# Designed miniproteins, single chains: the designs that were tried, part 46

Each design is a single chain, and the fold is of that chain. pLDDT is the mean over its residues in the fold that is shown.

## One batch from the design tools (miniprotein)

Design m1578
Fold by ESMFold2-Fast:
Structure m1578 (fold): chain A 66 residues (1-66)
Amino acid sequence: MEEEEKELGEKIRAKLRELLPDASEVELEIAVSAAVSEKLRNPELSFEELVELALEVLEAVREERE
């Protein structure tokens, strides 16, 4: 993983943890991975858009797993 992608993933993870402190490591991993993958497909996406996407994925994962 490129250093840039790693730092982006860590920033998204930190933001998600602030917004949803009860989220599990697995839920955070899925959400962060989805957001990073979307950035690779759409490089024009801002950090705020990636966080919004990650939150949507996290909400979907919570509904599906619980």
Scores: mean pLDDT 77

Design m1579
Fold by ESMFold2-Fast:
Structure m1579 (fold): chain A 62 residues (1-62)
Amino acid sequence: METTVGELSEKTGMPVEVVIQLLKREPSLEVVYVGRDFPAEESVVRFDPVTHRPVRLTLPEP
């Protein structure tokens, strides 16, 4: 399943930047940077449907 960082920010009450930093602490997380400009809150996180752990995070290029 997939959701946005903005949706996680709303559900957790944490700022978008904090959500991203927490996601990046997952050792099995694949981080993918895409060469397009979009707001960080529109970044997509994919979760394993069985374990509910984050497995992939798609971020805008820095």
Scores: mean pLDDT 78

Design m1580
Fold by ESMFold2-Fast:
Structure m1580 (fold): chain A 84 residues (1-84)
Amino acid sequence: DDILKLVDDIVEEFEKLLPDATVEQRQAVRDAAITAALLYKEGKSKEEALEEAIRVFLERNPDATPEQIEAVRKALEKALEKYD
């Protein structure tokens, strides 16, 4: 399933940027990744997919640091680049 592979790729890229991320942070990224993957496969723009994914991540992690938010954004961009 392309969606599941895209989600796994996003989480893997995030873990490369923040290897000491908590289980809760990784789960929040996975939820954000699922949102991005579904929107992107539905034909939404990368910008819309990224914005909604970041919203989901912040909803799960309201105390997220700017560094964590940037890591999520970079992971999403890098993984989506493979499916362009």
Scores: mean pLDDT 81

Design m1581
Fold by ESMFold2-Fast:
Structure m1581 (fold): chain A 59 residues (1-59)
Amino acid sequence: SREEAVAVAREAIERALAAGASASEAGKTWFDEVRRRFPEFSDDEAEAAVVEAFLALGL
């Protein structure tokens, strides 16, 4: 579901940022990962999930 995709993106973005990645680097990486894990999503849906995850993190 979209909620699962956002949760996955959020956890992964938090982990990448904790490891020293920039927000831009994390976002690019996790757009591709969301598309891979949720192949039924369009590019727009995957991008929306990543954006929603960044907003939830206050970025």
Scores: mean pLDDT 74

Design m1582
Fold by ESMFold2-Fast:
Structure m1582 (fold): chain A 77 residues (1-77)
Amino acid sequence: EQAVNAVNAYAVANNILPSQLTKPEVQAGIAEDLKKVGITDPAQQKKVVNAYINTLNTYGNVPNSTVQNAAFAAALK
């Protein structure tokens, strides 16, 4: 869930459209951002991207930078 917030924050900051999420270069950028929150495994990164897409489609509710920063701070404990 915190990882999904990280993907959303990256997409918003870089103006990435939902249709671009399947592009290798976009996925590479998301992978680098996910490493910042401790997700370095490629399979887990793919799962997080899929979870982000599901969250976006279900609720249209995208976490803001405050939620993402709180998750990052918690991960650093």
Scores: mean pLDDT 61

Design m1583
Fold by ESMFold2-Fast:
Structure m1583 (fold): chain A 78 residues (1-78)
Amino acid sequence: AAAAVAALLQQRDAFDAQADEQIRQLSLQGQRKYEELSKKSQEAANEELGKLLDQAVQVQQDRDAFVAAALAQARALL
């Protein structure tokens, strides 16, 4: 009886220690994963934003070229 109770108590202490270590490891993994995802998200956002800015610049250049060509044609007709 006493030996069985001592073994059960030791198993419980070992289980609690393992559970605490697992929770600690999961917390550290979550922190690192969040930092990795945050960095990747920022890099992906910067890449996508750069692409959209390039497209906006191209559209502005195309508009300016069209206006310049239209004005040149109007001046040639006058």
Scores: mean pLDDT 74

Design m1584
Fold by ESMFold2-Fast:
Structure m1584 (fold): chain A 68 residues (1-68)
Amino acid sequence: MKILEKRKIGNLIGYEVEEDGYKVYYSAKNEKDIDTSFTVREAPDGTFYNGKGEKILPEAGEIARAIL
């Protein structure tokens, strides 16, 4: 896992990381404290998935990425 970006989101830190070609977006207190309900994964082809590995609508993934 490679950290691409960190940003402050209230009392949490927003992370953008690269893992196995996916971009993973999440908010946590630290990089190891991931809440899968608030995680979105972007595949190399632009397909979005939630933290459970379920495919989500592109619009939902883009909104989650913007607010995580």
Scores: mean pLDDT 73

Design m1585
Fold by ESMFold2-Fast:
Structure m1585 (fold): chain A 59 residues (1-59)
Amino acid sequence: MTLEEELIRAQNEADAAYRAGDVPAAVAAYTRMAELFKKLGHDEVADRLRAQAEALAAQ
C-alpha cells in the first residue's frame, strides 16, 4: 500500500470513528494520519493532527 492509500484509509477510519462516537478509535486514526503526513514532509499538518488527537484524548 502506498503512503497516499494509507492516508485515505486512515481518513476514512477517522471519519467512521468520529461519527460512531468512538473517541479512542478517532484518536488512533488521527495519530496515524499525523505519522503519514510527517513521512510525506507535511510537518505543520502532522503537528496539527497530533494536537487534535491529544485534545480528543483529553475529553
Scores: mean pLDDT 80

Design m1586
Fold by ESMFold2-Fast:
Structure m1586 (fold): chain A 65 residues (1-65)
Amino acid sequence: SKELREKIIELTNKTVALYLLGVGYEWEAEITGSEENRRLAEKYREMAEKMKKLGDEIEKLIQDL
């Protein structure tokens, strides 16, 4: 359905945003030596991975129907 497609796109966009935040904080941490930014990078990467897993499971459910 159109609603399901829109929700998948929204989830994908959020996953990409979280991943990019993680990358950004990691780059800043490498430049500045900030441990706080390294922890933020790890947190956002973990959130992105969890959302990616959720998206993959939703896609499999759609394909198995």
Scores: mean pLDDT 78

Design m1587
Fold by ESMFold2-Fast:
Structure m1587 (fold): chain A 74 residues (1-74)
Amino acid sequence: NLVKGITEALISEGVDRELAEKAAEKAAEAYLAFQSLGDPLLARTAMLIKMIEEGVSGETATKAGIIFLKKLKE
């Protein structure tokens, strides 16, 4: 579950649960949309942009994104 994975990554970086869940839903939607097009860089970038639009700082969004993507690789 991408939403759960992104939510857990955001919470691990200090984002509160309510904001993390809201940001994760929009980030997961954007990630899946661009990943289905075969563009991992756009999928990752779209995910980060949606986190920032929901109120997550760019630094926190980047760290959470790295944690989430490492977890997917393992």
Scores: mean pLDDT 83

Design m1588
Fold by ESMFold2-Fast:
Structure m1588 (fold): chain A 61 residues (1-61)
Amino acid sequence: TLEDAARKIVEQYGKEEKFSEEEIEELIERVKKYLAENNPSLDETVDFIFEEIKKKREERE
């Protein structure tokens, strides 16, 4: 499913960014809400994930 694909992407890139398990689960929750509210394509979902990762990276600096 699109949710399963999104979870894998968030887990993989979250680990590369050295996010904690809690940070990764928070990000997955945000993506799930985005999917429920917006019924996006895979490309839109990937763009949303990278935008959220970027914001989280900026918050840590």
Scores: mean pLDDT 80

Design m1589
Fold by ESMFold2-Fast:
Structure m1589 (fold): chain A 91 residues (1-91)
Amino acid sequence: SEDEKIALEAIEHVREALKAVLQGDLETAREHIERARELASQVKDPQVRRQILEAIRDVEEAMKSDDILKIVGLTLRAIGHIIDAELLLKK
């Protein structure tokens, strides 16, 4: 469906933002997170939208931290949320 396509694009932008955060590229991470947020706002399924928005929040918190262990913990949590969103899109 169109909604599923939008959700998958949002998830991909979250994945790219996570890679950028782990590389210390906060500008690239910000660009991907903003695109993910725009796409997530268009997702009609409230459970899928919630999981993507929770992943975005975790990435934004990681971007504010200088503690590498906290960054890693937040990125793992964000990955968990995008996996949950992907599972909700599957039957």
Scores: mean pLDDT 88

Design m1590
Fold by ESMFold2-Fast:
Structure m1590 (fold): chain A 87 residues (1-87)
Amino acid sequence: KEKAIEEAIEELLKFLKEKHPDMSEEEIEHAKKKIRELIENEKEKAEEILEEIDRYLEENRASMTPAQLETLEFAKRVAELILKVKK
């Protein structure tokens, strides 16, 4: 399970880097941290984090770079997948 989670994170980050090769390491690490937090926590915590990401995007979208937006949107997708898997 732990290896599968890390593998999923790495694949998502690789996909982001391929789409946005100029994305900063700080932006990538932020996305990785959010994704890992969602995966490692229980369903209840994943729901809270999903809401936090949505709020952050809503409040800060206008000031964010396209790479930052895509990174958080991927974190949101991962949270949604975790919630579906746990049912």
Scores: mean pLDDT 67

Design m1591
Fold by ESMFold2-Fast:
Structure m1591 (fold): chain A 68 residues (1-68)
Amino acid sequence: MGDDIANSLTQLSQQSQSSGDDYTSQNYQAISDSIRQNPNASNQQIADQSGVSVGTVNSFTNKAIEMI
């Protein structure tokens, strides 16, 4: 399950990079990497590890789930 969400986040990262938004792309990639390293991590732990706000983590992971 975590791999599917991480893969969707990686796809969103690539889409953002294609639009020239490197910062949004990096945020998606950081969240993806955090989930892959800690599949059972809470949104707060992912936020702390990725440097992204917990609200952004929740929003981005929900978007990734909708893509699956």
Scores: mean pLDDT 76

Design m1592
Fold by ESMFold2-Fast:
Structure m1592 (fold): chain A 97 residues (1-97)
Amino acid sequence: MEEEFKRLLEAIDAARQAVKAGDYETALEKIREVIRESGKAADLIEDPELRRRFSLTTVGHVLRIIGALLDKDYDSAIADLDGLKAEVERFKEEVER
């Protein structure tokens, strides 16, 4: 597994655990880590079309997760984190070919 994608997946799992614990402030800190690791993973993608699609997909999920957290809808935040993880796995396969 590429190190950058591995770190991103680990950050997503950590964010999910924080959301599951119901700690809003900790969940936001973990979401900030997901954002940072997403940027590092995007830099790994040499194909500009794949990189753009990856960046738009990750930004879209992050915005929905933040919205759900603001609404205290932790179930929706968890569902979007699970969706983000699945999309990151697909992009990793596409980059590795």
Scores: mean pLDDT 83

Design m1593
Fold by ESMFold2-Fast:
Structure m1593 (fold): chain A 64 residues (1-64)
Amino acid sequence: MEPTMREGLTALLESAGIRDPSDVVLRGVARLGGLGEDLDGSFVAALEASPLPPERRAALLALL
């Protein structure tokens, strides 16, 4: 599969121990990183909607 922003973010999240990141989490991460994705909701709302524990969210943010 061609490398895409989504695939890169998914690989990053998986390296942080997040197995199946949702579109909502990926969009939130893209907005936080300033990657130019502006879809529905804020990155905070995206992360709040995800089932990620706070430790995983902190590890994810530290990798950006």
Scores: mean pLDDT 54

Design m1594
Fold by ESMFold2-Fast:
Structure m1594 (fold): chain A 119 residues (1-119)
Amino acid sequence: MEEKLKELFERIEELLLPSMKKLPDSTSYPQEVLEELKKKAEEANKTGKKEDILLTVIELIKVRVELLYKHKKLSKEELEELAKLFEELAKLAKELGLEKAAKKAEELAKWLREKAKEL
């Protein structure tokens, strides 16, 4: 089960990383926010609270996705694939009993679907 979470996050990173590299150095989102969220994710991993870990990772990805969307670095197809990945994440989180994380993933998937329709 935990390996499926890792696979989903690796697929999300593969989609986001190339677009993040194309953002200008003068992007309005502070890098300190992303680094702070990464540190929180690492700390959550150390505590072993699975739901806290998953919630922190979803929040980190949400910040990056919103930044990429703001700078028009995500295509309609990329938004739809991200929505699918978060729908899969929400289903897996429910199967693991992580209801708060499932709800957060569902909300992000819905947002991604709505933004894809606008393109």
Scores: mean pLDDT 71

Design m1595
Fold by ESMFold2-Fast:
Structure m1595 (fold): chain A 80 residues (1-80)
Amino acid sequence: MLPSDEELEKFAEELSKLDDESKRKALRELVREIVRRSRSREEALATFLRLISLLVEKNVLSDEEIQELVAVFSEELERR
């Protein structure tokens, strides 16, 4: 089960209330879930790009945090 746009928006709002360590942990777990639950690499990539777009629009992450999240996604996608 992949997160809906509504679920991703709620997740982004909840992340903005967390400390940096908890935020980093929650994001890494969500990325792993996206890769794990996606039916294809294309579906995983599309869902991940939607997540990144929402986080950027909501100003939840810095550029450095976005780069770290992209690295985590690439690593998890390679493990698949």
Scores: mean pLDDT 76

Design m1596
Fold by ESMFold2-Fast:
Structure m1596 (fold): chain A 84 residues (1-84)
Amino acid sequence: DDEKRARGLIGRVHIYAVYLKSQGKISDSQYQYILDTLDRMYKALKAGKISMKELEEMVNKFLSADPDKWLDIVKEFEKILEEK
């Protein structure tokens, strides 16, 4: 159940990134680092390094931010991992 929720949350960002790439609003490199970050987020949740609430907060940041802010969101995720 929690795995299905996590995959659903991650899937929202992935679909949004696919949409932005299709509209020419993000580069191939931006798309690739988002995919890599989503994989790292899922693995961190599975390893117990982040909570479901932290995953939801990160997903909401990606969905509400302009793509030019996505690198800052990735850095926030890396900081969360360093604290654990």
Scores: mean pLDDT 79

Design m1597
Fold by ESMFold2-Fast:
Structure m1597 (fold): chain A 101 residues (1-101)
Amino acid sequence: AEAAEFAAERARIYDEEYKEELKNHLQSAIEKYRADPRLRPVAEALEAYLTDPEKAQEIYDAMSPELQAEFDKVLEEIKKAAEEDARGATATRVWQLRQAR
């Protein structure tokens, strides 16, 4: 009977954790890419990705195909890492909430 409510609560926690982990992984990638002048457009597009999607798209469209491929690759890696970390954080938070009652 409680399965649907539990699933909804877990999904909400996962969404919150995913957003935080996505932000953390984006910040780490931005710092790495800013260190290389050749890759700065990728860093700028990543920085704009969550805060100004229109600007991120403009930067992406102005990039060479090689830089676009690098952006696509790093964004996919960031999303995958954020999903994995969010899954772990969600399990921990769900366990803590169940212990607290």
Scores: mean pLDDT 83

Design m1598
Fold by ESMFold2-Fast:
Structure m1598 (fold): chain A 91 residues (1-91)
Amino acid sequence: MKVSTATATATFAGASGTITVTVKISEADANAIKAGAVASGTLTITEASGAVTTLGASVTLLDDGNVKLSGYATLGAGTATVTATVTVYSD
C-alpha cells in the first residue's frame, strides 16, 4: 500500500462557517482516487488567539485533479490560519 500526503495553507478572517481549502495532489494520486483509492483529510486551525483545533474534513476530487477539503468551524475574532492535509491510500 502506498501512502501519499499533500498540504496547503490558507487564512480566514471572521465568523463561524464552512472552511474550504484546495490542495494540489499529484496526477498519479488523483488517478488513484478516480480508481477507488481512499482519501482522508484534516484541517488544523490556528486562531489569532493561539487556540489550535484539528478536525476531519470532507474530501472532494475536483475536475482539475486537485482536492477540496471542507469542514465547519467556529472562529474567534481575528485571522485564523488553516493547514489542510490530504492523505491518499493506494496500492
Scores: mean pLDDT 79

Design m1599
Fold by ESMFold2-Fast:
Structure m1599 (fold): chain A 85 residues (1-85)
Amino acid sequence: AEKLAEQVKEAAKELAELARKLGNEKLAKEALEAAKLAPQLSEKEQILLLASLYFGISQLYKELGNEEKAAEYLAKAKALKAEAA
């Protein structure tokens, strides 16, 4: 549970950094606020939140032209969603 919440916080920080590089401060703040709720969520909800954050990171890397990292994070997001289903 604590390790999963830690992964959510790290993913949210990475998403926020990428969003800020693209000038999207609103998305950065929303990701960080969502991560603050992680310790209050069930394990399944934490996995789904982490998957959503990885999907967001994938989209931001694609916007930055980093297709390799975009594909990597998309694969991670899909794997987590499959585990939560």
Scores: mean pLDDT 83

Design m1600
Fold by ESMFold2-Fast:
Structure m1600 (fold): chain A 72 residues (1-72)
Amino acid sequence: SVQQQMQNDLKVAQDMLEEIPSKSEYLQLLYLSTVGGIAYVVMRMAKKTNDEAMLKQAEKLLKQAEEKKKEL
């Protein structure tokens, strides 16, 4: 189902956010941009399906990724 796929994608993005490499600003930016991209897609789909819980999770993850990107 689309809901299961969205939940799986958010889990992958959250795991990426927790495992960001400390060795390179380039790799950190790449990971954060990927996390933000996944979160953005899930956020848009959650809005279309009126899934408020999924929307809040995606918005939180997107905000965390964007805030970390500003520090690079």
Scores: mean pLDDT 85

Design m1601
Fold by ESMFold2-Fast:
Structure m1601 (fold): chain A 100 residues (1-100)
Amino acid sequence: ALLEVARATLNEDVEALREATTSKDPAVRAAALRGLVALKDEEGAREAARRALTSKDEELRAEAVLALTKVKDKEGLEEVAKDPRASEKVKKLAEAGLAA
């Protein structure tokens, strides 16, 4: 899974990376999201990041906020910063992204 995501990123396979963002494994989803950002698929990265914000996995939610920052999704970052359910770590990342 992770090796396949790394291979898809190296081969610039945006379609495979978009599919990997629907994985049941949060680590695979986070790696795929980073790959979409690296390949500058702003639409795919934004969509995947917004969906990942509802994950129970803290690291995946943090990666989602970083992706929203890189694709300059201010609306998504504002929603995270205002979410009372978001952790302090995730809120601080969203606030930093809004300040950038």
Scores: mean pLDDT 82

Design m1602
Fold by ESMFold2-Fast:
Structure m1602 (fold): chain A 110 residues (1-110)
Amino acid sequence: MSLEELIEAYKELFDIWLENLRKQMLKEGVPEETAERELEELRKLFEGALEALKSRDIEEVERLLEEIEAHAARVAAWLRAQGKDEAAASVEALAEKIRDMVEDLIKKVK
């Protein structure tokens, strides 16, 4: 599989995971505006990581992965403070899946 084909496959998979997380957040009573804002931030960071990867800027990819993990940790902590433990676990699981996916892509570039 080419790098471009793998990136497109991972974008489609990310969109599915992001929609599942949105549904879980709404199910646990997260306000729609809040859910959309937090998910949009994750999308922007992920898209930034893919653009950096296309440019072979591995240092920027690693920086953006750290930003994704930091953002996910903040959102998960906030959700747990509200008693939304399943949504918090889903955010953390998404961050782990993003790391695994991007690390696989880095191996294809190097």
Scores: mean pLDDT 85

Design m1603
Fold by ESMFold2-Fast:
Structure m1603 (fold): chain A 108 residues (1-108)
Amino acid sequence: MERLKRLAERLAEVARRLAELSPDEEIRREFLELAERALKAETAEELAEVIRGMVELIARESQREGGVAHPAELPEVEFSEGVSLEELERMIEGLEAVVDEWERARAR
């Protein structure tokens, strides 16, 4: 419970920061919705779904004309088996790196 809550809070913060950095109103709104979903997550599988949604939105923004591009390709979020908290933490760390890249892109 406690570890899951900490990961959910980190994921929600990532979503909020990506929303602030997104110039597209629709994508911004969807990130804020994912932040809310992260805070309501009670299972690792629910957090994994939120991470999948964030990866999809990041990809959509990078493909949009005039969108925020990043040099690193997003890792695929594959759940062939159950998702561990350790795997979720690694995925969240990857998303935090995307936030840093978007902040750098905006500073150019």
Scores: mean pLDDT 75

Design m1604
Fold by ESMFold2-Fast:
Structure m1604 (fold): chain A 120 residues (1-120)
Amino acid sequence: SEADRVLDEAIEFLDFLIEQLKKLINSLKKMTPEEAIEMLKDFYEYVKKLLDELIQRFEELGLQEAVDILRETKAHLDELFERAIEAVKKGNFDEAIKILEEMISVLEETKQRLEELKAR
């Protein structure tokens, strides 16, 4: 179905974001604070844009449960990205990395919730 196709695309996108976050964690300590902040902001603007596009597509399909899951995920990621940027501003790269690891956990949980919707 159209709904299953958009769920598959959302799951693949979450897998992609998890991979990108793992790569970002590995490179973060090699950056200046200014470079790290720019990278985090650019990455999150990209993430927000794609999440908003997925939310809109699920709204058009009437998949309210998927909309609610992604809106909750977006709100949680918004808070975590703000905290990561503040950690970098303070020179606390180890704290920023732990926050990015928390983002990976949030995305893994979101992926699982969407997979469960597809199985129903």
Scores: mean pLDDT 89

Design m1605
Fold by ESMFold2-Fast:
Structure m1605 (fold): chain A 70 residues (1-70)
Amino acid sequence: MLSLEEAYRLVKFAAAVLGKELSEEEIKELAEKLSKLPREQWAQFLSEELKIPLDKAEAVLDYFFRELEE
């Protein structure tokens, strides 16, 4: 599972990449929820909460974790 800090960075990154303006409170709330979810649900969660296509959510996750695993 993601730490709260990792979830926060992921949500902030996703919002920035997708051109969505989220308040600090919205980012924190999404990060808190995401940190409690299993990995298999992260793309669907981001898709639903950020109102983006699932393929875009998966692409954001792939990019974020590719950097983390190198």
Scores: mean pLDDT 78

Design m1606
Fold by ESMFold2-Fast:
Structure m1606 (fold): chain A 100 residues (1-100)
Amino acid sequence: REEEIEKLLEEIEKLVEEALELLRSRRDQLSPESAGLLDTLERIYEKAKESKDIEERLKLLEQAAVLIYMLAERTGDPELRRIFEEIQKLLQKIKEIKES
């Protein structure tokens, strides 16, 4: 059900944007490696927003989730951990819809 999947992808994109805003506000506190991961996350997020293909958007947002997880582990930020867990729940819902 494409409309349901698109709505879930939009919710994931909002969570990725929340993570980006949090990370940008703390950029000066990030290691050079973590700042590089943030730059990669920003590029992936822009590509996901530009894509009209549901499967491509899903793959890009799955990559974004992995980057957010790595940044949460490196920074110890509980808000990034929360955002990652919410993204994982939404990704699981998409998988359930695709299997039905």
Scores: mean pLDDT 85

Design m1607
Fold by ESMFold2-Fast:
Structure m1607 (fold): chain A 81 residues (1-81)
Amino acid sequence: SSDREEAIKLIEEMIEAIRRKDLLGAARQVNELRLLAFKSGDPFLEEVAAEVERIFRETAASGDFEGGIERLEEIREELEE
C-alpha cells in the first residue's frame, strides 16, 4: 500500500535525523507519521505510529540514540515484511 511505503520513508527520515542528533527533525517525522496513520484509518499503522512515538520519547530521554535507531530499523523491516 502507498500508505505503508510513505510510513517507511518517514521512519527512514527519522532514523537519519537521529543519526545527525536532530531531535526536532525526528519529532517532525513522528508527527507526520501520526497524521498519516490517522488519515489512513489503518489500525496497524496507528499501532506503528504509537510505537515509533514511544521509541522517540525513550531515545530522547535516555540519550541512547544507537538503541533508538536499532528499534526503528526493526519497525521499518516489519513494514517491509
Scores: mean pLDDT 88

Design m1608
Fold by ESMFold2-Fast:
Structure m1608 (fold): chain A 106 residues (1-106)
Amino acid sequence: RAAELARRALEALERAEAAREAGDEAAFEEAVREAVRALREALELAMTEEEGRELLATLPQSLRDAIAAAMAQETEEAKAAALRAMLEAARLMAEAVIRKAEEREK
């Protein structure tokens, strides 16, 4: 279950990267929003209560703040770099959740 949600988050992140390369900001924002939602649900199931709560409280706001900061930057190159870094961070988080879920399913 948690692994299934984490895989959905990875699929959304792949769609976000494709939208970013195509210059479709609306599709990018929608895909990132979907990825954050799926990742939040996966983390809620996979993590311990304390670790999960702390991570969930940080993750959505940090991602939103990162997107807002990137969009506020003057150069398109700086915006693209910041958004890409955020996508990679989210991807690593989703992969960590999948690994945790697989570890629990022996």
Scores: mean pLDDT 66

Design m1609
Fold by ESMFold2-Fast:
Structure m1609 (fold): chain A 83 residues (1-83)
Amino acid sequence: MATEKALKAVDELIERYRELGLRRAAEAEAQDAAKGAALRAQTEAGVRAMEEGRQGFLNMSDEVLADAEAGLQTMLDSALKLG
């Protein structure tokens, strides 16, 4: 079961992904408006999927949650690079 701490971490990851993705889309739009618009739509779709998936995180095992404290920083870094 996910803790309140883990849920807050997930919410922070979603916000970071949104900010990074929108910034990336704006940068791309300056070079190619169509590419920028596509990246913006992709970012919004990703954020929605993460928000829907947040409920699945509630059912995450205690073993995964113990690893998540060490891995949440790595997950955030991966999300920053992916967005």
Scores: mean pLDDT 69

Design m1610
Fold by ESMFold2-Fast:
Structure m1610 (fold): chain A 99 residues (1-99)
Amino acid sequence: MSMEEFMEEFRREVERIAERLGLELSEEEWEEIMRLVETYYRERGMVFSVRTVAGAALRLVLGRKGRPVSHRRVAEAAGVSPRAVSEAVELIGSIVIEN
């Protein structure tokens, strides 16, 4: 999958998860989510499914903005396991801290 194809699928999955959670994303939250995932894909590639990455990135950015959502709720909305979201949050979060 190309970066362009990945980013397009990722954006659609984030929109779907946010809709299922009843969340409205600000322009700033969208910019942070997209920057975070582009960095992740560039540094690590496809380690997790697009749905898992979408859920993890959404949770990370919303948590930083004081709008926390649990791994369980995000996982249910994304159609993945809570463990997968937790592992992706750890990996993606570490990338942003390190570079």
Scores: mean pLDDT 81

Design m1611
Fold by ESMFold2-Fast:
Structure m1611 (fold): chain A 92 residues (1-92)
Amino acid sequence: MLSEKELTLLMTVVGIELAGLQFEAKRNGDEELYEKLLEVSKQVNSLLRQAYQAHQQGDYATMKQLLSQMSQLLKPLSPKTAAYIDEMIKRL
C-alpha cells in the first residue's frame, strides 16, 4: 500500500520533471512543445488531485486507473517519470 509520504513524493517528482521540461522547451524556443507541456501539466495536476482523493477514501482501483492515465500522458515526454509512476502502481 502506498503511504501518504510516497504519494506526496510522487507528486513532487512529477511536478519537478514537468517544470524542467517546460524550462528546456522555452530555452530552446520550442513553442509547440512548451504549449503541449502546459496542457499536459494541467491534465496531470487534475489526475493527481483525483488520485489523492481516491487514496484518502481507500479507493485503490480508481487511484490505479488515474495513475495509469498519468503514466500514459507522460511516457512520450518523460519515459523515466512514466516508469517511476508504473513502479508506484505496482505497490498499490
Scores: mean pLDDT 84

